# Designed miniproteins, single chains, continued (4), part 33

Each design is a single chain, and the fold is of that chain. pLDDT is the mean over its residues in the fold that is shown.

## One batch from the design tools (miniprotein)

Design m13117
Fold by ESMFold2-Fast:
Structure m13117 (fold): chain A 95 residues (1-95)
Amino acid sequence: SAAARQKEIFERMEKILEERVEELKKDEEAFKKELIAAAKTVWVTLKEDKPLDEFEQLLIEFHLRLLEEEVGITEEEIRAQKSMEEVAELVEKRI
């Protein structure tokens, strides 16, 4: 069915994203850069407050989970920042 196929695609995308993160973890500076980029992407998306498609929603949820699991940063904390510079500083002080 279409629903079952979409679920399989989403599960494969999530696995690819998880494998990319594990590879990045082997390089401390690359991983730090990725966490900062993820937080900035989330902040921009939350600030724009536009309707998200299912893939955009999956990516934001993945980034939010990554930030919470790795550095303890929540959506609420990201929303509280005034600029991309403040978001980067938030991530850097939690690493």
Scores: mean pLDDT 83

Design m13118
Fold by ESMFold2-Fast:
Structure m13118 (fold): chain A 77 residues (1-77)
Amino acid sequence: VTVELVEVENVHTPEEAEMAQGMLRGGAELIERLDEYDVADVVAALRRLLEGTKEKLPEDKAAIAGLERLLALAEAL
């Protein structure tokens, strides 16, 4: 109730799961704060998150797809 349970599929370790959750949450927060930040900065941050996710969790298609969607939304703005 007081905290959200965010589960990431295809995690290899608990540490990787926490990292993937952080990346997805960070990406979503950046999109929601576009009124406070420049679109270019948000796009750059999302690209960095996506690259990190591909490097750390290449098998985690859900996390990669989620970040790709957030990046596409930011780029479309």
Scores: mean pLDDT 66

Design m13119
Fold by ESMFold2-Fast:
Structure m13119 (fold): chain A 83 residues (1-83)
Amino acid sequence: SLVEEMEKRGRETGRRDGEELLKELEDKEYSEEAKEAAIEKMEEVGAEMGRWLAEKKPVSSEEFRERGVEAVERPLRILEELN
């Protein structure tokens, strides 16, 4: 199923981006809870985006990228809020 495939893809991308983000923030020593919450949020948003893309077949890569940038901002807020 395309929907499940896209959801999985979104989750993987979210997790990868979350890991990359934590690497950049090593110097700030965020709590383990904050780190887990941020990664979980990125996975969730990524999965939702994947599902949305599957439903919106005629979507440009540019639109998907713009949505991806917005998705990263939400986990960053959680990191700041918890630390």
Scores: mean pLDDT 72

Design m13120
Fold by ESMFold2-Fast:
Structure m13120 (fold): chain A 89 residues (1-89)
Amino acid sequence: LKEAEEKLKEALKKFEEEYKKALEAAHKTGNQEALDQIRQQQQVAADALLDVEKTKKEDPSKVPEALQKAAETLEESTKKLREILKEAE
């Protein structure tokens, strides 16, 4: 459990850092396609975090699995944000 929680916190921190960089680059260049992709990744991250909260209320025994899945989802979204940032630069 503690390892899954720490992994999710680390994934969320990295997601927030890349999200901020990608958003600033897209706004600076006026790249609407990049802004749309960034918004999609923000929604994916929000949905993953909401799924963890739902699991806590409905089936606490599945929380470790939900935390791991959310961390993996955030890691994938972070990779996509980094690709968007590279294209926007």
Scores: mean pLDDT 81

Design m13121
Fold by ESMFold2-Fast:
Structure m13121 (fold): chain A 75 residues (1-75)
Amino acid sequence: MKIKAKVISVNGNEITLDVGEKDGIKLGHKVRVTNAKGETVEGSVIKVGKDSSVIRFKEPTSLKEGDEVEIEILE
């Protein structure tokens, strides 16, 4: 399942997205995040709210606040 999202904030190797439980995001999901250039990074959902979620990556990414991304739930 692929979902369009916006990066709300960036903190090191964690990003906050404007998609959450309402969009089918669940705690512990493995996700692939794709930016507008088609670059992909994999992470895990470490926090989920009704309309927001926090994704942790292994390393800091090139993503920044305001970026439009596509999130794919892997499992």
Scores: mean pLDDT 82

Design m13122
Fold by ESMFold2-Fast:
Structure m13122 (fold): chain A 110 residues (1-110)
Amino acid sequence: SDLVEQLIEQLKALRDEILKVLGEYKPEAAKKIEELIEETIEKMKTSSEIESVQLAVETLEEIGKILEKVLEEFKADPSVPQEVIENVEELLERIKDLKEKLEELLKKLE
């Protein structure tokens, strides 16, 4: 499915950006998100189009929860630059936007 292939590429791009933003200050959170995305991509390869979109939505929700916790910890840590905090906030908005678009797509596929 071209849709599933495009979604996998979007998840890979998101993974790479998260690793770049979190790698220095939260390497354990970065690794957890990387592993979650990679596991989701592997499941998508053997899933239907609808199942793949559902898996992506669930994964984006879990990544969002991890990043919200990271954001709270970063705001409490004076050693974390404001630019890094802003980059996490931007990632959260991108994840929310992608999740909303995929949820709307699911309504059209059902």
Scores: mean pLDDT 88

Design m13123
Fold by ESMFold2-Fast:
Order: sequence, then C-alpha cells, then structure tokens
Structure m13123 (fold): chain A 86 residues (1-86)
Amino acid sequence: SISEINRIIGLTLRVIGALLDKDYEEAVRLLEELYELAKSISDEEQRQFALRLVLRYARQILADESAPEEVKERARELLEEVESEL
C-alpha cells in the first residue's frame, strides 16, 4: 500500500540521516523498526524491498570502524534474520 511504501521510505531516510550524524544507536534502532515493518508487509515485493534496505544499512554499520560494539551486535543480529528471509 501507499502507506507502507511511505513508511519504508521515511524510515530509510531517517536511518541515512542518523548514519550521517554518526548516531549509530538511533540508526540501528530505526533499522530494527524497518525490519518489524517488513515482517508486517503482506506484499512480497514490498517486503523484499524493505528487507534489502535493512540488509544494506546493517552491513554499512558493521563495516564502520566508528560504530560501537553493542550497535554492531544488533546490526549483526538483523543481518542474520534478514538473510534467513531473503
């Protein structure tokens, strides 16, 4: 639905903003919200799109030397869950 697409885009833009601000805690929190949204989506194409965005930004956090270990652990858990669903 348009509402679901708007929520996916909105959360993704907020993740990007948090990463630009080096707010890793907020970035991973928003990715967790995006993953929960993805699990609630009945449309397979929209669900896969949201899951691939979670995958992309979780990988970016894991590759970032500045990200705290607690944030990286949460990103790693998201990565494992998303990869099991793709």
Scores: mean pLDDT 88

Design m13124
Fold by ESMFold2-Fast:
Structure m13124 (fold): chain A 57 residues (1-57)
Amino acid sequence: MVEEEAERIREADKQGHSALGVELQRLADRSPQLALEALAKYYNRKPVPVTPPEPAP
């Protein structure tokens, strides 16, 4: 079912940052793990860095 979430993210991305943010927020609020998985699929299965350099904005 992750493929459905990834497709939803892709559709939102086409609309713009507003729709993308809303979809991501909904997914993360429901299941952060699912959101991560969907994001990885949306980014063409790109790996997420395990140790980020700094949490600064």
Scores: mean pLDDT 64

Design m13125
Fold by ESMFold2-Fast:
Structure m13125 (fold): chain A 63 residues (1-63)
Amino acid sequence: SEKTLQLVQELVTDDDYALFEEAADQLGLNQDDLKNWVIQQQAEGKLVLVNVETLVKEAQKHF
């Protein structure tokens, strides 16, 4: 669990942060809150991060 979370956090790099900024801006959310939620969803195997459109759609179900 902890090692899986660490690996997921490494996959979510600074390059992916721009993806969270764009999605958070579209949703009117805090970027760090969205990022932390995505990291948790990926660690639980509930979300595969592919693009802004998919992220926005999945985040709208929760937020």
Scores: mean pLDDT 65

Design m13126
Fold by ESMFold2-Fast:
Structure m13126 (fold): chain A 72 residues (1-72)
Amino acid sequence: SPLYEEIERQIEEKLERARELAERGDKDGFLEEVQEIEKLMEEARKRLSPEQVEKLLAKVQKELAEIVELIK
């Protein structure tokens, strides 16, 4: 789905920024990017199938778990 691919791309861009911010110790910037990802997930819930939303959620949860290790 082109819409799925576009939302996934936007989430991937935000996850990459969150990683960069975490690596340099910018905790406030990291939290701001997490909030923007939450907004994109809410958009996904309104426009995508439940199966597509679950795939995006699994990806976000996995990537954020890895990024959080960089903040410590």
Scores: mean pLDDT 87

Design m13127
Fold by ESMFold2-Fast:
Structure m13127 (fold): chain A 68 residues (1-68)
Amino acid sequence: SREAGLAAAREAGERVQAFVAELEAQGLEPTLEQELTETHGVLTVSAGERSLVIELDKMSGELRVTER
């Protein structure tokens, strides 16, 4: 549903903000990389050996979040 999609997007945004805040609190400067197409979206946030990857499949509506 549209509500579920909006909730997933909000949760992903909150996870990105929390991750960036954690890195900044540690004195690390995060880098952002975005790849957006009509069918897919990928956002990568990284600093040092840590990364957070958010992958969106626009065809299926599947959102995947991976943290290292």
Scores: mean pLDDT 78

Design m13128
Fold by ESMFold2-Fast:
Structure m13128 (fold): chain A 55 residues (1-55)
Amino acid sequence: LSEEQKAKLRELLELLSLPEAVIDEVLAAPDRAAAKTILERYMPAEDAEGLLARV
């Protein structure tokens, strides 16, 4: 993910009221698949996929 994509993703995750530690973990993920795996702990896979598709 680029810095621009990470900024957009942070905004979306903050709107979902996820804990800061979780947001930081998602943004530190080495790739999109790792970020999706982290997000799936907190939301359905379809929602995680949709969020990542927006960035």
Scores: mean pLDDT 82

Design m13129
Fold by ESMFold2-Fast:
Structure m13129 (fold): chain A 69 residues (1-69)
Amino acid sequence: SAVLGELKKRLEEMIEQAKAAGASESLIERLERMVDLLRTLENKQLSPAEVQAIQDRVEELLKEAEAEL
């Protein structure tokens, strides 16, 4: 899915920003676990509702990361 690929890139960019800013190990681990989840889903058929639920969770996590930086 193109959407999952874009979300994965945004998470990877946030991980690099978080590491550079000295963010908590807990936050970095949460971001890395989300990237791993998206990797497991790359070759799976997902419904629009499942894609939306994943997008919402990623957007919330990115918001939390930005607030910590």
Scores: mean pLDDT 85

Design m13130
Fold by ESMFold2-Fast:
Structure m13130 (fold): chain A 57 residues (1-57)
Amino acid sequence: GPVDRVEGAAARAAATAANPEEAAREASKIVQDFLDGRLSAEEAIARAEEVARRHAR
């Protein structure tokens, strides 16, 4: 479901990061903002992908 997709995107961002601890903190906030209704699933996934891009380079 949407929760699984958001959590999967966040976990992938953290796992592929050059700095996994920092990326995991950012990804956790995105998941929390989604669960709190501050972000849609689509917005949360897009932000998690941005974290992956920013920290992979």
Scores: mean pLDDT 82

Design m13131
Fold by ESMFold2-Fast:
Structure m13131 (fold): chain A 73 residues (1-73)
Amino acid sequence: APVTVKVKIVRKEDGKVEEYTFTISSEEDALKAYDFILEKVPELTPEQREALRDLLLNAYRAGGGEVEITIEV
């Protein structure tokens, strides 16, 4: 079943929040969402990138529902 994933990017410098919502129905959708966030938020650390990729893939594997991911940059 499709899962709705909300990715919130919180910028520590000014407290601004950017929110991106994805509908993930395949592993390919999860990886496309990952690539999209990397393009929009290139300042992500290697550890944050790995965590984001794992969270997106795990959201797809769990199947269905809504998942929220918050990242501070």
Scores: mean pLDDT 82

Design m13132
Fold by ESMFold2-Fast:
Structure m13132 (fold): chain A 84 residues (1-84)
Amino acid sequence: SEAEKLLKKGIELRKQGNFAEAGIYAGEAGVLAYKEGDKELAKEGGRLAITSGLEGLKTDPSKVNRSIAGALKGIGALFEVGAK
């Protein structure tokens, strides 16, 4: 699915140390997975987005806004699936 492709790209970016962009891709994957009815993928994307966004805030101060945006998308995905 498109959500799986976005999550895979987020994981690859995270392995490269690009946490801010990893969070954005993982967060978009989580939101899209929820819309596709894949709650497990939505939870995985949401959690990865939050973790990557927080790591981005510590490691790349030039991308604070991107790191925050990724984390917020992840929180939104988790709220939608009821993982509060």
Scores: mean pLDDT 81

Design m13133
Fold by ESMFold2-Fast:
Structure m13133 (fold): chain A 87 residues (1-87)
Amino acid sequence: GPTHPGTRAALNAFHTGQFDLARKTLEEMSKLDNRAGAQALIQLGLLYAHLGDYEKAREYLERSIELAERLGDDDTVKEGKSALEEL
């Protein structure tokens, strides 16, 4: 399906009651100054959007775009912008 694998994993963790662990893991990964950190920020944005917290969703997606732009990762920039447009 069109849903990113990390987003499905986070949603599955939410369904099983392990939402906080998935969120904390992504928050730790988001501290990385690399592509994995930018991807973790996108997953956090999508996770908060699923919860209806669109303010935090936008914040994380904007941070992912900023990090990806600094890294020159055009694919991740496009992914983050696409996710932000779907809010």
Scores: mean pLDDT 80

Design m13134
Fold by ESMFold2-Fast:
Formats: sequence, structure tokens, C-alpha cells
Structure m13134 (fold): chain A 92 residues (1-92)
Amino acid sequence: MQADLERVGLLVEEARRLFARFEELARRGELTEEEAREVLRFFEEAIEEVEELRRRLEEELEEVPPVAERVFDEALEELRRLKRRAEELAAS
């Protein structure tokens, strides 16, 4: 459980770093179509990994601690928000 929550935290932190770089490249007009696709794929894979980790935890535990559920919910909300924003920048 602790390792799963740490993994989720690392995915969100990496997503934020990638998004910051992506947004900077977009502002400079240096964003390539290839970089846009790579970043969007990362977000898709990160969301899938967080959802899979939550599913496995739910199957292993009779009762998932509320704090763990909040970590997963907040991580998925953040990742989906960043992905949507990245899609908007890529389309611009």
C-alpha cells in the first residue's frame, strides 16, 4: 500500500514536470507534433497505471483506507486535468 501511494505521487510529480516543459515549448512556438503525442501518451499511461493500482488495492483489502482513496481520486483528477490542458495546447 505505502509503495503504491508513493508510486502514484511520483507519477503526478513527473506529469507536472512534463506539463511545465510542454507548456513552455508551446509558449515559444517550439512544440512539435511528435512531442505533443509523446506527452499525451504519457498522461494516458499514467492514468491507466493509477487506475490499475487502485483496482489491485481494492481487490487485496476488504476496506480501502479513506486516505488512500483520496490520494487516488486527487491524482486521477490532476492527471486528467493536465491531459485536457495538454490536448488544448497541442490543438492550438
Scores: mean pLDDT 83

Design m13135
Fold by ESMFold2-Fast:
Structure m13135 (fold): chain A 88 residues (1-88)
Amino acid sequence: MEEEDKKVVELARKVAERAKKLVDKIMKNVDKIGREKAVQLLDQLITEMREVKRLLVEQAKTEEAKEEVRKILDETIEYIEKKKKELE
């Protein structure tokens, strides 16, 4: 059970890292894709991160793992929302 929760938390970290890299890529390419399209892509990513958070929180067995997953993905969502506001 603890081993499975460690895998769920590690998956949350990997998803967060991938999402942040994708955000950085979108932000660096705003001139090519346009501000409106960049905002749309960031909104899609926020929606995806919220869904991943729901699924991983449900998959976690302990309260500690659920809280760690929420913290990781909430921090990631806040990062994306901050970058989206920079384009507005």
Scores: mean pLDDT 87

Design m13136
Fold by ESMFold2-Fast:
Structure m13136 (fold): chain A 99 residues (1-99)
Amino acid sequence: DKELVEKAMKKLSEAIKAEDAGDTEKAVEYVKEAGRLASKVKDPDHLIGLLYEFSDAASASKSKKVKDTLIEELRKLGKESKDPKVQKAAKEAVKRAES
């Protein structure tokens, strides 16, 4: 589980790097890969930590397209989770990302 968290965080880092390089399409692809990896995380506390990392990345993003993709992945992760704690954290992460 920790390995999935580390892989997802690495993909978020690659997304930020691609955005800084002006490659918006590559940044979006890395965000989607990070979301796919996060969806496999089974530990609710590990997943909640990742949701806030996505939120922080969205808040720091200079590209509307990248920010919107990060927020979409947050909403998707919350909707697909059966854990009420994860669902609540995803809603809070989305609000923080939108501010």
Scores: mean pLDDT 86

Design m13137
Fold by ESMFold2-Fast:
Structure m13137 (fold): chain A 57 residues (1-57)
Amino acid sequence: SLEEFERLAKNFSPENEKELIELAKQLGEEHAEDIVNTASLNGVPGKVILKMLEAMK
């Protein structure tokens, strides 16, 4: 869910990167804008955001 994604993004660490990417993939391209904005606001690295975008395709 988007709420679960926001929780993980707020507590971002290298250890939860894979889980964040999998949640982005499950939410899908329809939520891409919300996912990118949430990740960016919480300081998730750009390289991880790019992986999320690729996974959502």
Scores: mean pLDDT 82

Design m13138
Fold by ESMFold2-Fast:
Structure m13138 (fold): chain A 100 residues (1-100)
Amino acid sequence: MLEELVKEVIEWAEKVYKVKVYGYSIEEGENEVSITVEAEASPLAGSLLAELLTSAAIKYLKSQGKTLTSAESSVETKSGLPLDTADKVEKTVATGKASY
């Protein structure tokens, strides 16, 4: 279910916010879930993506009967020179995290 929620968020972000996603990872710890997406996005689109990922983590944990203690979203946007990035694209890393 969590992977399906993440895929739905990615598909929505690509269609509506015009982000291009290159990959994602999901890490489930003892008391937290962290979802990281690597994409090409504007700062605003990256922030919205991170918030949607946090919402997906929250929805998943609530569906598992967990009580949330914290939630956070973060965005890191990197602009590289063409020599620093093979694809000449700006990299955005969006992370959504929820703890219980």
Scores: mean pLDDT 76

Design m13139
Fold by ESMFold2-Fast:
Parts: C-alpha cells; structure tokens; sequence
Structure m13139 (fold): chain A 60 residues (1-60)
C-alpha cells in the first residue's frame, strides 16, 4: 500500500534537514517522484517500487 511511499517521503524530508551535505535538488526531485506515484497508484507494484528506489538512491 501507500505506507511504503509515505515512509520514503518522510525519510527524504528528514535527510534534507539532518544531512548538511545532502543535495536538496535531488531530494526534492525524489519527493516529487513519490508524490506522482501516489497520485497514479501505479507505483505500488514491485516493478514500480524498484524504479522509484533507483530515483531515491540518486538523492543520497
């Protein structure tokens, strides 16, 4: 369900606040990707989550 997306967004927001070396532009892009996934509901399957995970990894 959407719980995974909610957790990912929360972690990114905390990283943006706590890690002064984090790139806020990359984190913002990752959060926007999560928001789009929540709007469509299609990124709840395993393949979609794997694609999303790659975007989140780029934010770190």
Amino acid sequence: GKEVLDSMERVLRVTREEDPRADPAKIDAAIETIREARATGSIEDQAGLDELAARLEAAV
Scores: mean pLDDT 68

Design m13140
Fold by ESMFold2-Fast:
Structure m13140 (fold): chain A 86 residues (1-86)
Amino acid sequence: MDEKNNVKVKTVSKDGKRYLIVEHNGKKYEIDLTKYKVYFILDFKVEGDKLIVRASDGIYESELVIDLKTGKVLESESKLNVGPVP
């Protein structure tokens, strides 16, 4: 039910590691999140051949850009979730 443009996204935990599961057009990708500051998904968006995932580990907010053809992470950024300074 958390599905946009035939893309399904979820996170799973196995053997103390967190994985991002991406399903697209009958293909399934498992992305090891160990090197990314991602624990749970906030939102995701599909733009052409790219999946843009917004996620958090409770301290940092992260954005991952994933190639839907290969399951490869193209870009990643993480920042401390601090409100706007007036």
Scores: mean pLDDT 75

Design m13141
Fold by ESMFold2-Fast:
Structure m13141 (fold): chain A 92 residues (1-92)
Amino acid sequence: MKKILIHPRSEEGLEVARKVAEELKKEYDVEIIVDPYHRLSIDAFSLGYGGFAGVVSDEAPKYFSPIPHIVVDTTDEEALRKAVKEIIDKYV
């Protein structure tokens, strides 16, 4: 199963991430993981107003996989949904 990690950095980002993940789980055959308040390993790469997501095969190791992720600190549900869909279309 293909996986996407959404990494919200704020309470607002967590709310947006949970909504988007729940909506897209019905539309796409992907596992969307919401990982609240996780820091350091990916934070330095959040350069573009909410970051970016992607997809990885379930054959990849969880702890050493380039599991694509979004870092979110905004309440823009449409922007996050659009970004996740673009990643599904591009890498899946």
Scores: mean pLDDT 56

Design m13142
Fold by ESMFold2-Fast:
Structure m13142 (fold): chain A 81 residues (1-81)
Amino acid sequence: MDKEKILSLFDELAQSIFKRDFEKAERILEEIKTLTGDEFAKELAELQELVDSAKKTTDTEKIIGLVLSVIGIREDIRTKL
């Protein structure tokens, strides 16, 4: 498993959500899913829900909260890699 690449993709995902580039965010999420397989299925399901929630809001405070949640999942996965 490419730990550095996965962590870099999480950083790109967080940036894409913050910039509201949801097309890019979805592509990055699919790449993370491909690289991790079923090992982090629970964390990836939570990550998908965060992306879906971000698409439904224009509230900057909510977007910031969702980005922080993505960073939290990144740190959880980092400790398991």
Scores: mean pLDDT 82

Design m13143
Fold by ESMFold2-Fast:
Structure m13143 (fold): chain A 81 residues (1-81)
Amino acid sequence: MSPAERAARETILELLGERPMLRENLVRAVSERTGASRAVVSRVLDELVAEGLVGEDPASGLLYLTPAGRAEYERLRAARA
C-alpha cells in the first residue's frame, strides 16, 4: 500500500469514527486533508466497504463504521495518544 493510500485509509476511519458522513463530503474532506486524489480516496473507500469496515445506510446515503471499522479507528486513536 502506498503512503497516500495508507493516509487516505486512516483518515477515512478517523472521520467516520467521529460521525457518519455522505460519500461526496467524505471523499472531498479526505482528499483535502491527505493530498490524495479523489480517485484514490474513492478506491480506498470502496476497499474499506469490501473489507466490511465501512457500511452505507441506503435510506440516508450516510457512510458509517461497522463494529470492525470502529475497532480499527480505536487502534488509530490509541496510536495518537
Scores: mean pLDDT 82

Design m13144
Fold by ESMFold2-Fast:
Structure m13144 (fold): chain A 63 residues (1-63)
Amino acid sequence: MEARKAVEEAASLPDSEQGRKAVEAGKKYGPEEIVKAMNELAKEATDEERDRYGQAAGAASLA
């Protein structure tokens, strides 16, 4: 649940802040939890929201 909120928060931020917040989330929750959260968000997301969640999850996975 916390990983999902972290991905939603990162996706809602401007591009300049998104990368930093996504990396922090990846370090805190781990890449597996971030990917799981992104998949849950993607099930109900629009195409634009899905792209934003994917970008945030990708950045977090590089942490």
Scores: mean pLDDT 72

Design m13145
Fold by ESMFold2-Fast:
Structure m13145 (fold): chain A 72 residues (1-72)
Amino acid sequence: SDAELLARARARAAEIADELKDFDTDGDGYLDEEEFARLAEALGLSPEERARLWRLLDTDGDGRANVRRLLA
């Protein structure tokens, strides 16, 4: 489920929290689609899980993934 995917992504993101800072070069807590693709690879996500997680983090449809949701 989407909730289980988000929980797994949060757990993995906590393990790589320092690397997440490297992906978020602006430090604003948001990633574009290309930056998110690199993060999804680091989290070990499949292409299908990557697409689902994008929708969960881009809740307002602004084309930016709020990765602070993975650390909170």
Scores: mean pLDDT 74

Design m13146
Fold by ESMFold2-Fast:
Structure m13146 (fold): chain A 68 residues (1-68)
Amino acid sequence: MPSKEEVIAGLETVLSLPDPRAQLAVLRMAIRTSTDPGLRAALEAVAELLEAGRLTPEAARAVVDKHL
């Protein structure tokens, strides 16, 4: 299982992408390839925040802290 810091670093990379569509595509790929239920739940929550236009680096960290 990746560490919280590894997941946060991955999310920061996703958030650095200029297109929200590209951000969502990367998150959905990560969800499809993840077998850990906690990681999948965290990534799904981040994807929901992104789709709602509510995703910030702080919100992403809070989701990771809650689920991992």
Scores: mean pLDDT 77

Design m13147
Fold by ESMFold2-Fast:
Structure m13147 (fold): chain A 73 residues (1-73)
Amino acid sequence: MEELEKAFEVFKGQLKKLFPDVKLSEEQLKKIFEKLYKEQLEHYKKTGKPLSGEELEELLKKLVEEELEKAKK
């Protein structure tokens, strides 16, 4: 729990830096964080190594775009 809470705070900070103009609710942030976490676990299971910084940033951008698309409905 503590590790996930700390990771979520770091995640919010990074997302604010990358997308300063994007206003996301706590619910939307949690959804993006959960998807990011699942993708990281899946990648680790398949490759035995963590996502690189570039891969992580690309995945984060994709997940933010997907969440914004759903919100525009």
Scores: mean pLDDT 74

Design m13148
Fold by ESMFold2-Fast:
Structure m13148 (fold): chain A 76 residues (1-76)
Amino acid sequence: SKYVEERNKILDEIVKKIQAGEKLSDEEIAEYKKRLTEALTNLLLDYGVPEDLAKEIAEATVDAIIKRFKELQEKK
């Protein structure tokens, strides 16, 4: 629940910026990555996933999301 709400807020913020013709800076992308990684790690820990595995899954998942954001940013 909390993860889905936070994820949707971050995605809405990013989509709104892209739709407004704004490009995300590397610093803004890093902040969104941090927020998503922390939210997903906490969700996985709540599901009983071991800490090291939770961090690995969260980082890999968020890296894939960030790659998608960069693809949207490069859209001409």
Scores: mean pLDDT 77

Design m13149
Fold by ESMFold2-Fast:
Structure m13149 (fold): chain A 85 residues (1-85)
Amino acid sequence: SVIEKLRKVYEELAPKLSPETQALLRALIDEVISRIERGEPMEEVIETFERQAKAAIRYLRERGRLEDAELLEEFKKKVIEVLKE
C-alpha cells in the first residue's frame, strides 16, 4: 500500500538523522498518512506535504543542520515519488 511505502521511506532515512529531525520527519509522515486515510485529494496531500517539507528544510538550514536538511530533501523527493505512483 501507499501507506506502507511511506512508512518504509521514514524507516530508511530516520536512523541517519538527529533525534530532533527524526521527530520532525515522523510528524510529517504521520500527517501525510492521516490525510490519505481521511480521503483527501492526492494533489492536495502532495501540495500540503511539499509546503511543510520545504519549511522544515529551511528551518534546518537556518540552524546550520546542513546534513539533516539534505536528508530531508531526499525524504521529500522519495515521499512525493510514492504519492505520484
Scores: mean pLDDT 86

Design m13150
Fold by ESMFold2-Fast:
Structure m13150 (fold): chain A 74 residues (1-74)
Amino acid sequence: KVHRLTVAQFEAAYRIATETQERLKELLKQKASREELLAEVDRMAEELRAAGIPEEFVEAVRAAWVARVDELLS
């Protein structure tokens, strides 16, 4: 739980998550493996780090998106 995100960091996180969701949808249409989907999640995590988002928040978001990938492949 992070209470110190700036508006810019929050906006960046929302944009990055939205872009990641669209890329994951496209990959699912193209027979992407779980490893390919997780690579997109890892790329999202790096963009969040580059935006200055705290590691604890990045790890929590990454874990949630890994769970989402597994749900989409079910």
Scores: mean pLDDT 78

Design m13151
Fold by ESMFold2-Fast:
Structure m13151 (fold): chain A 108 residues (1-108)
Amino acid sequence: AKAMAEKVRESGEKAAEHAEKIYGKRAGEVVREFAEKAAEEILKLEDELEMEKVAQVYALAAAKVSEYLAENPETKEEELEEKKEEALKEAREEVEKAWETEAESLLA
């Protein structure tokens, strides 16, 4: 758990730097925030597969919010919080569906 959380934080910082260059400073801040939240959730888990899912969900959600902020740089804090929640919900559904498909392929 600790090693995975540290890896997520390090990867998140690099992703945030990249997002800042492409989508702006605010996008970088969201990517960092999501990496920290992912790391905190991972520290509460014992299952490595669930840790990987959490990391993927937050990374995908961060990408969605970063793209939105690039198109809508004037987005207010209240609207941003709503977009963060929407992105996390969509990312969680997408990651679960992808993992179900991968598991089916591994059993073939």
Scores: mean pLDDT 80

Design m13152
Fold by ESMFold2-Fast:
Structure m13152 (fold): chain A 70 residues (1-70)
Amino acid sequence: AEIKAERIPREEANKKYGELEPGEIKEIKLDDGSTLLVAAFEDYAVVVETKDPAAAERARQLLEQEIASL
C-alpha cells in the first residue's frame, strides 16, 4: 500500500488541520477511505497518509514513539 509522509512547518499544519499542541497526534479519516495522521512537534509537524488501516496504526505507533523520545 502507498504511504505518503511529509514534514511541514507547524504554522502550516495548524492552518490546514486546526490548532495542535506539541506532542499531539490527530487522526483524520478522509472521504476516499484514507487515514491521515498529523503529529505535532514544537516547530514542525509530520503528516502521514495511507489507505491501509494496518499501515495507519503502525504509523501512529511510530509517531507516538518519536514524540516520547523528545
Scores: mean pLDDT 78

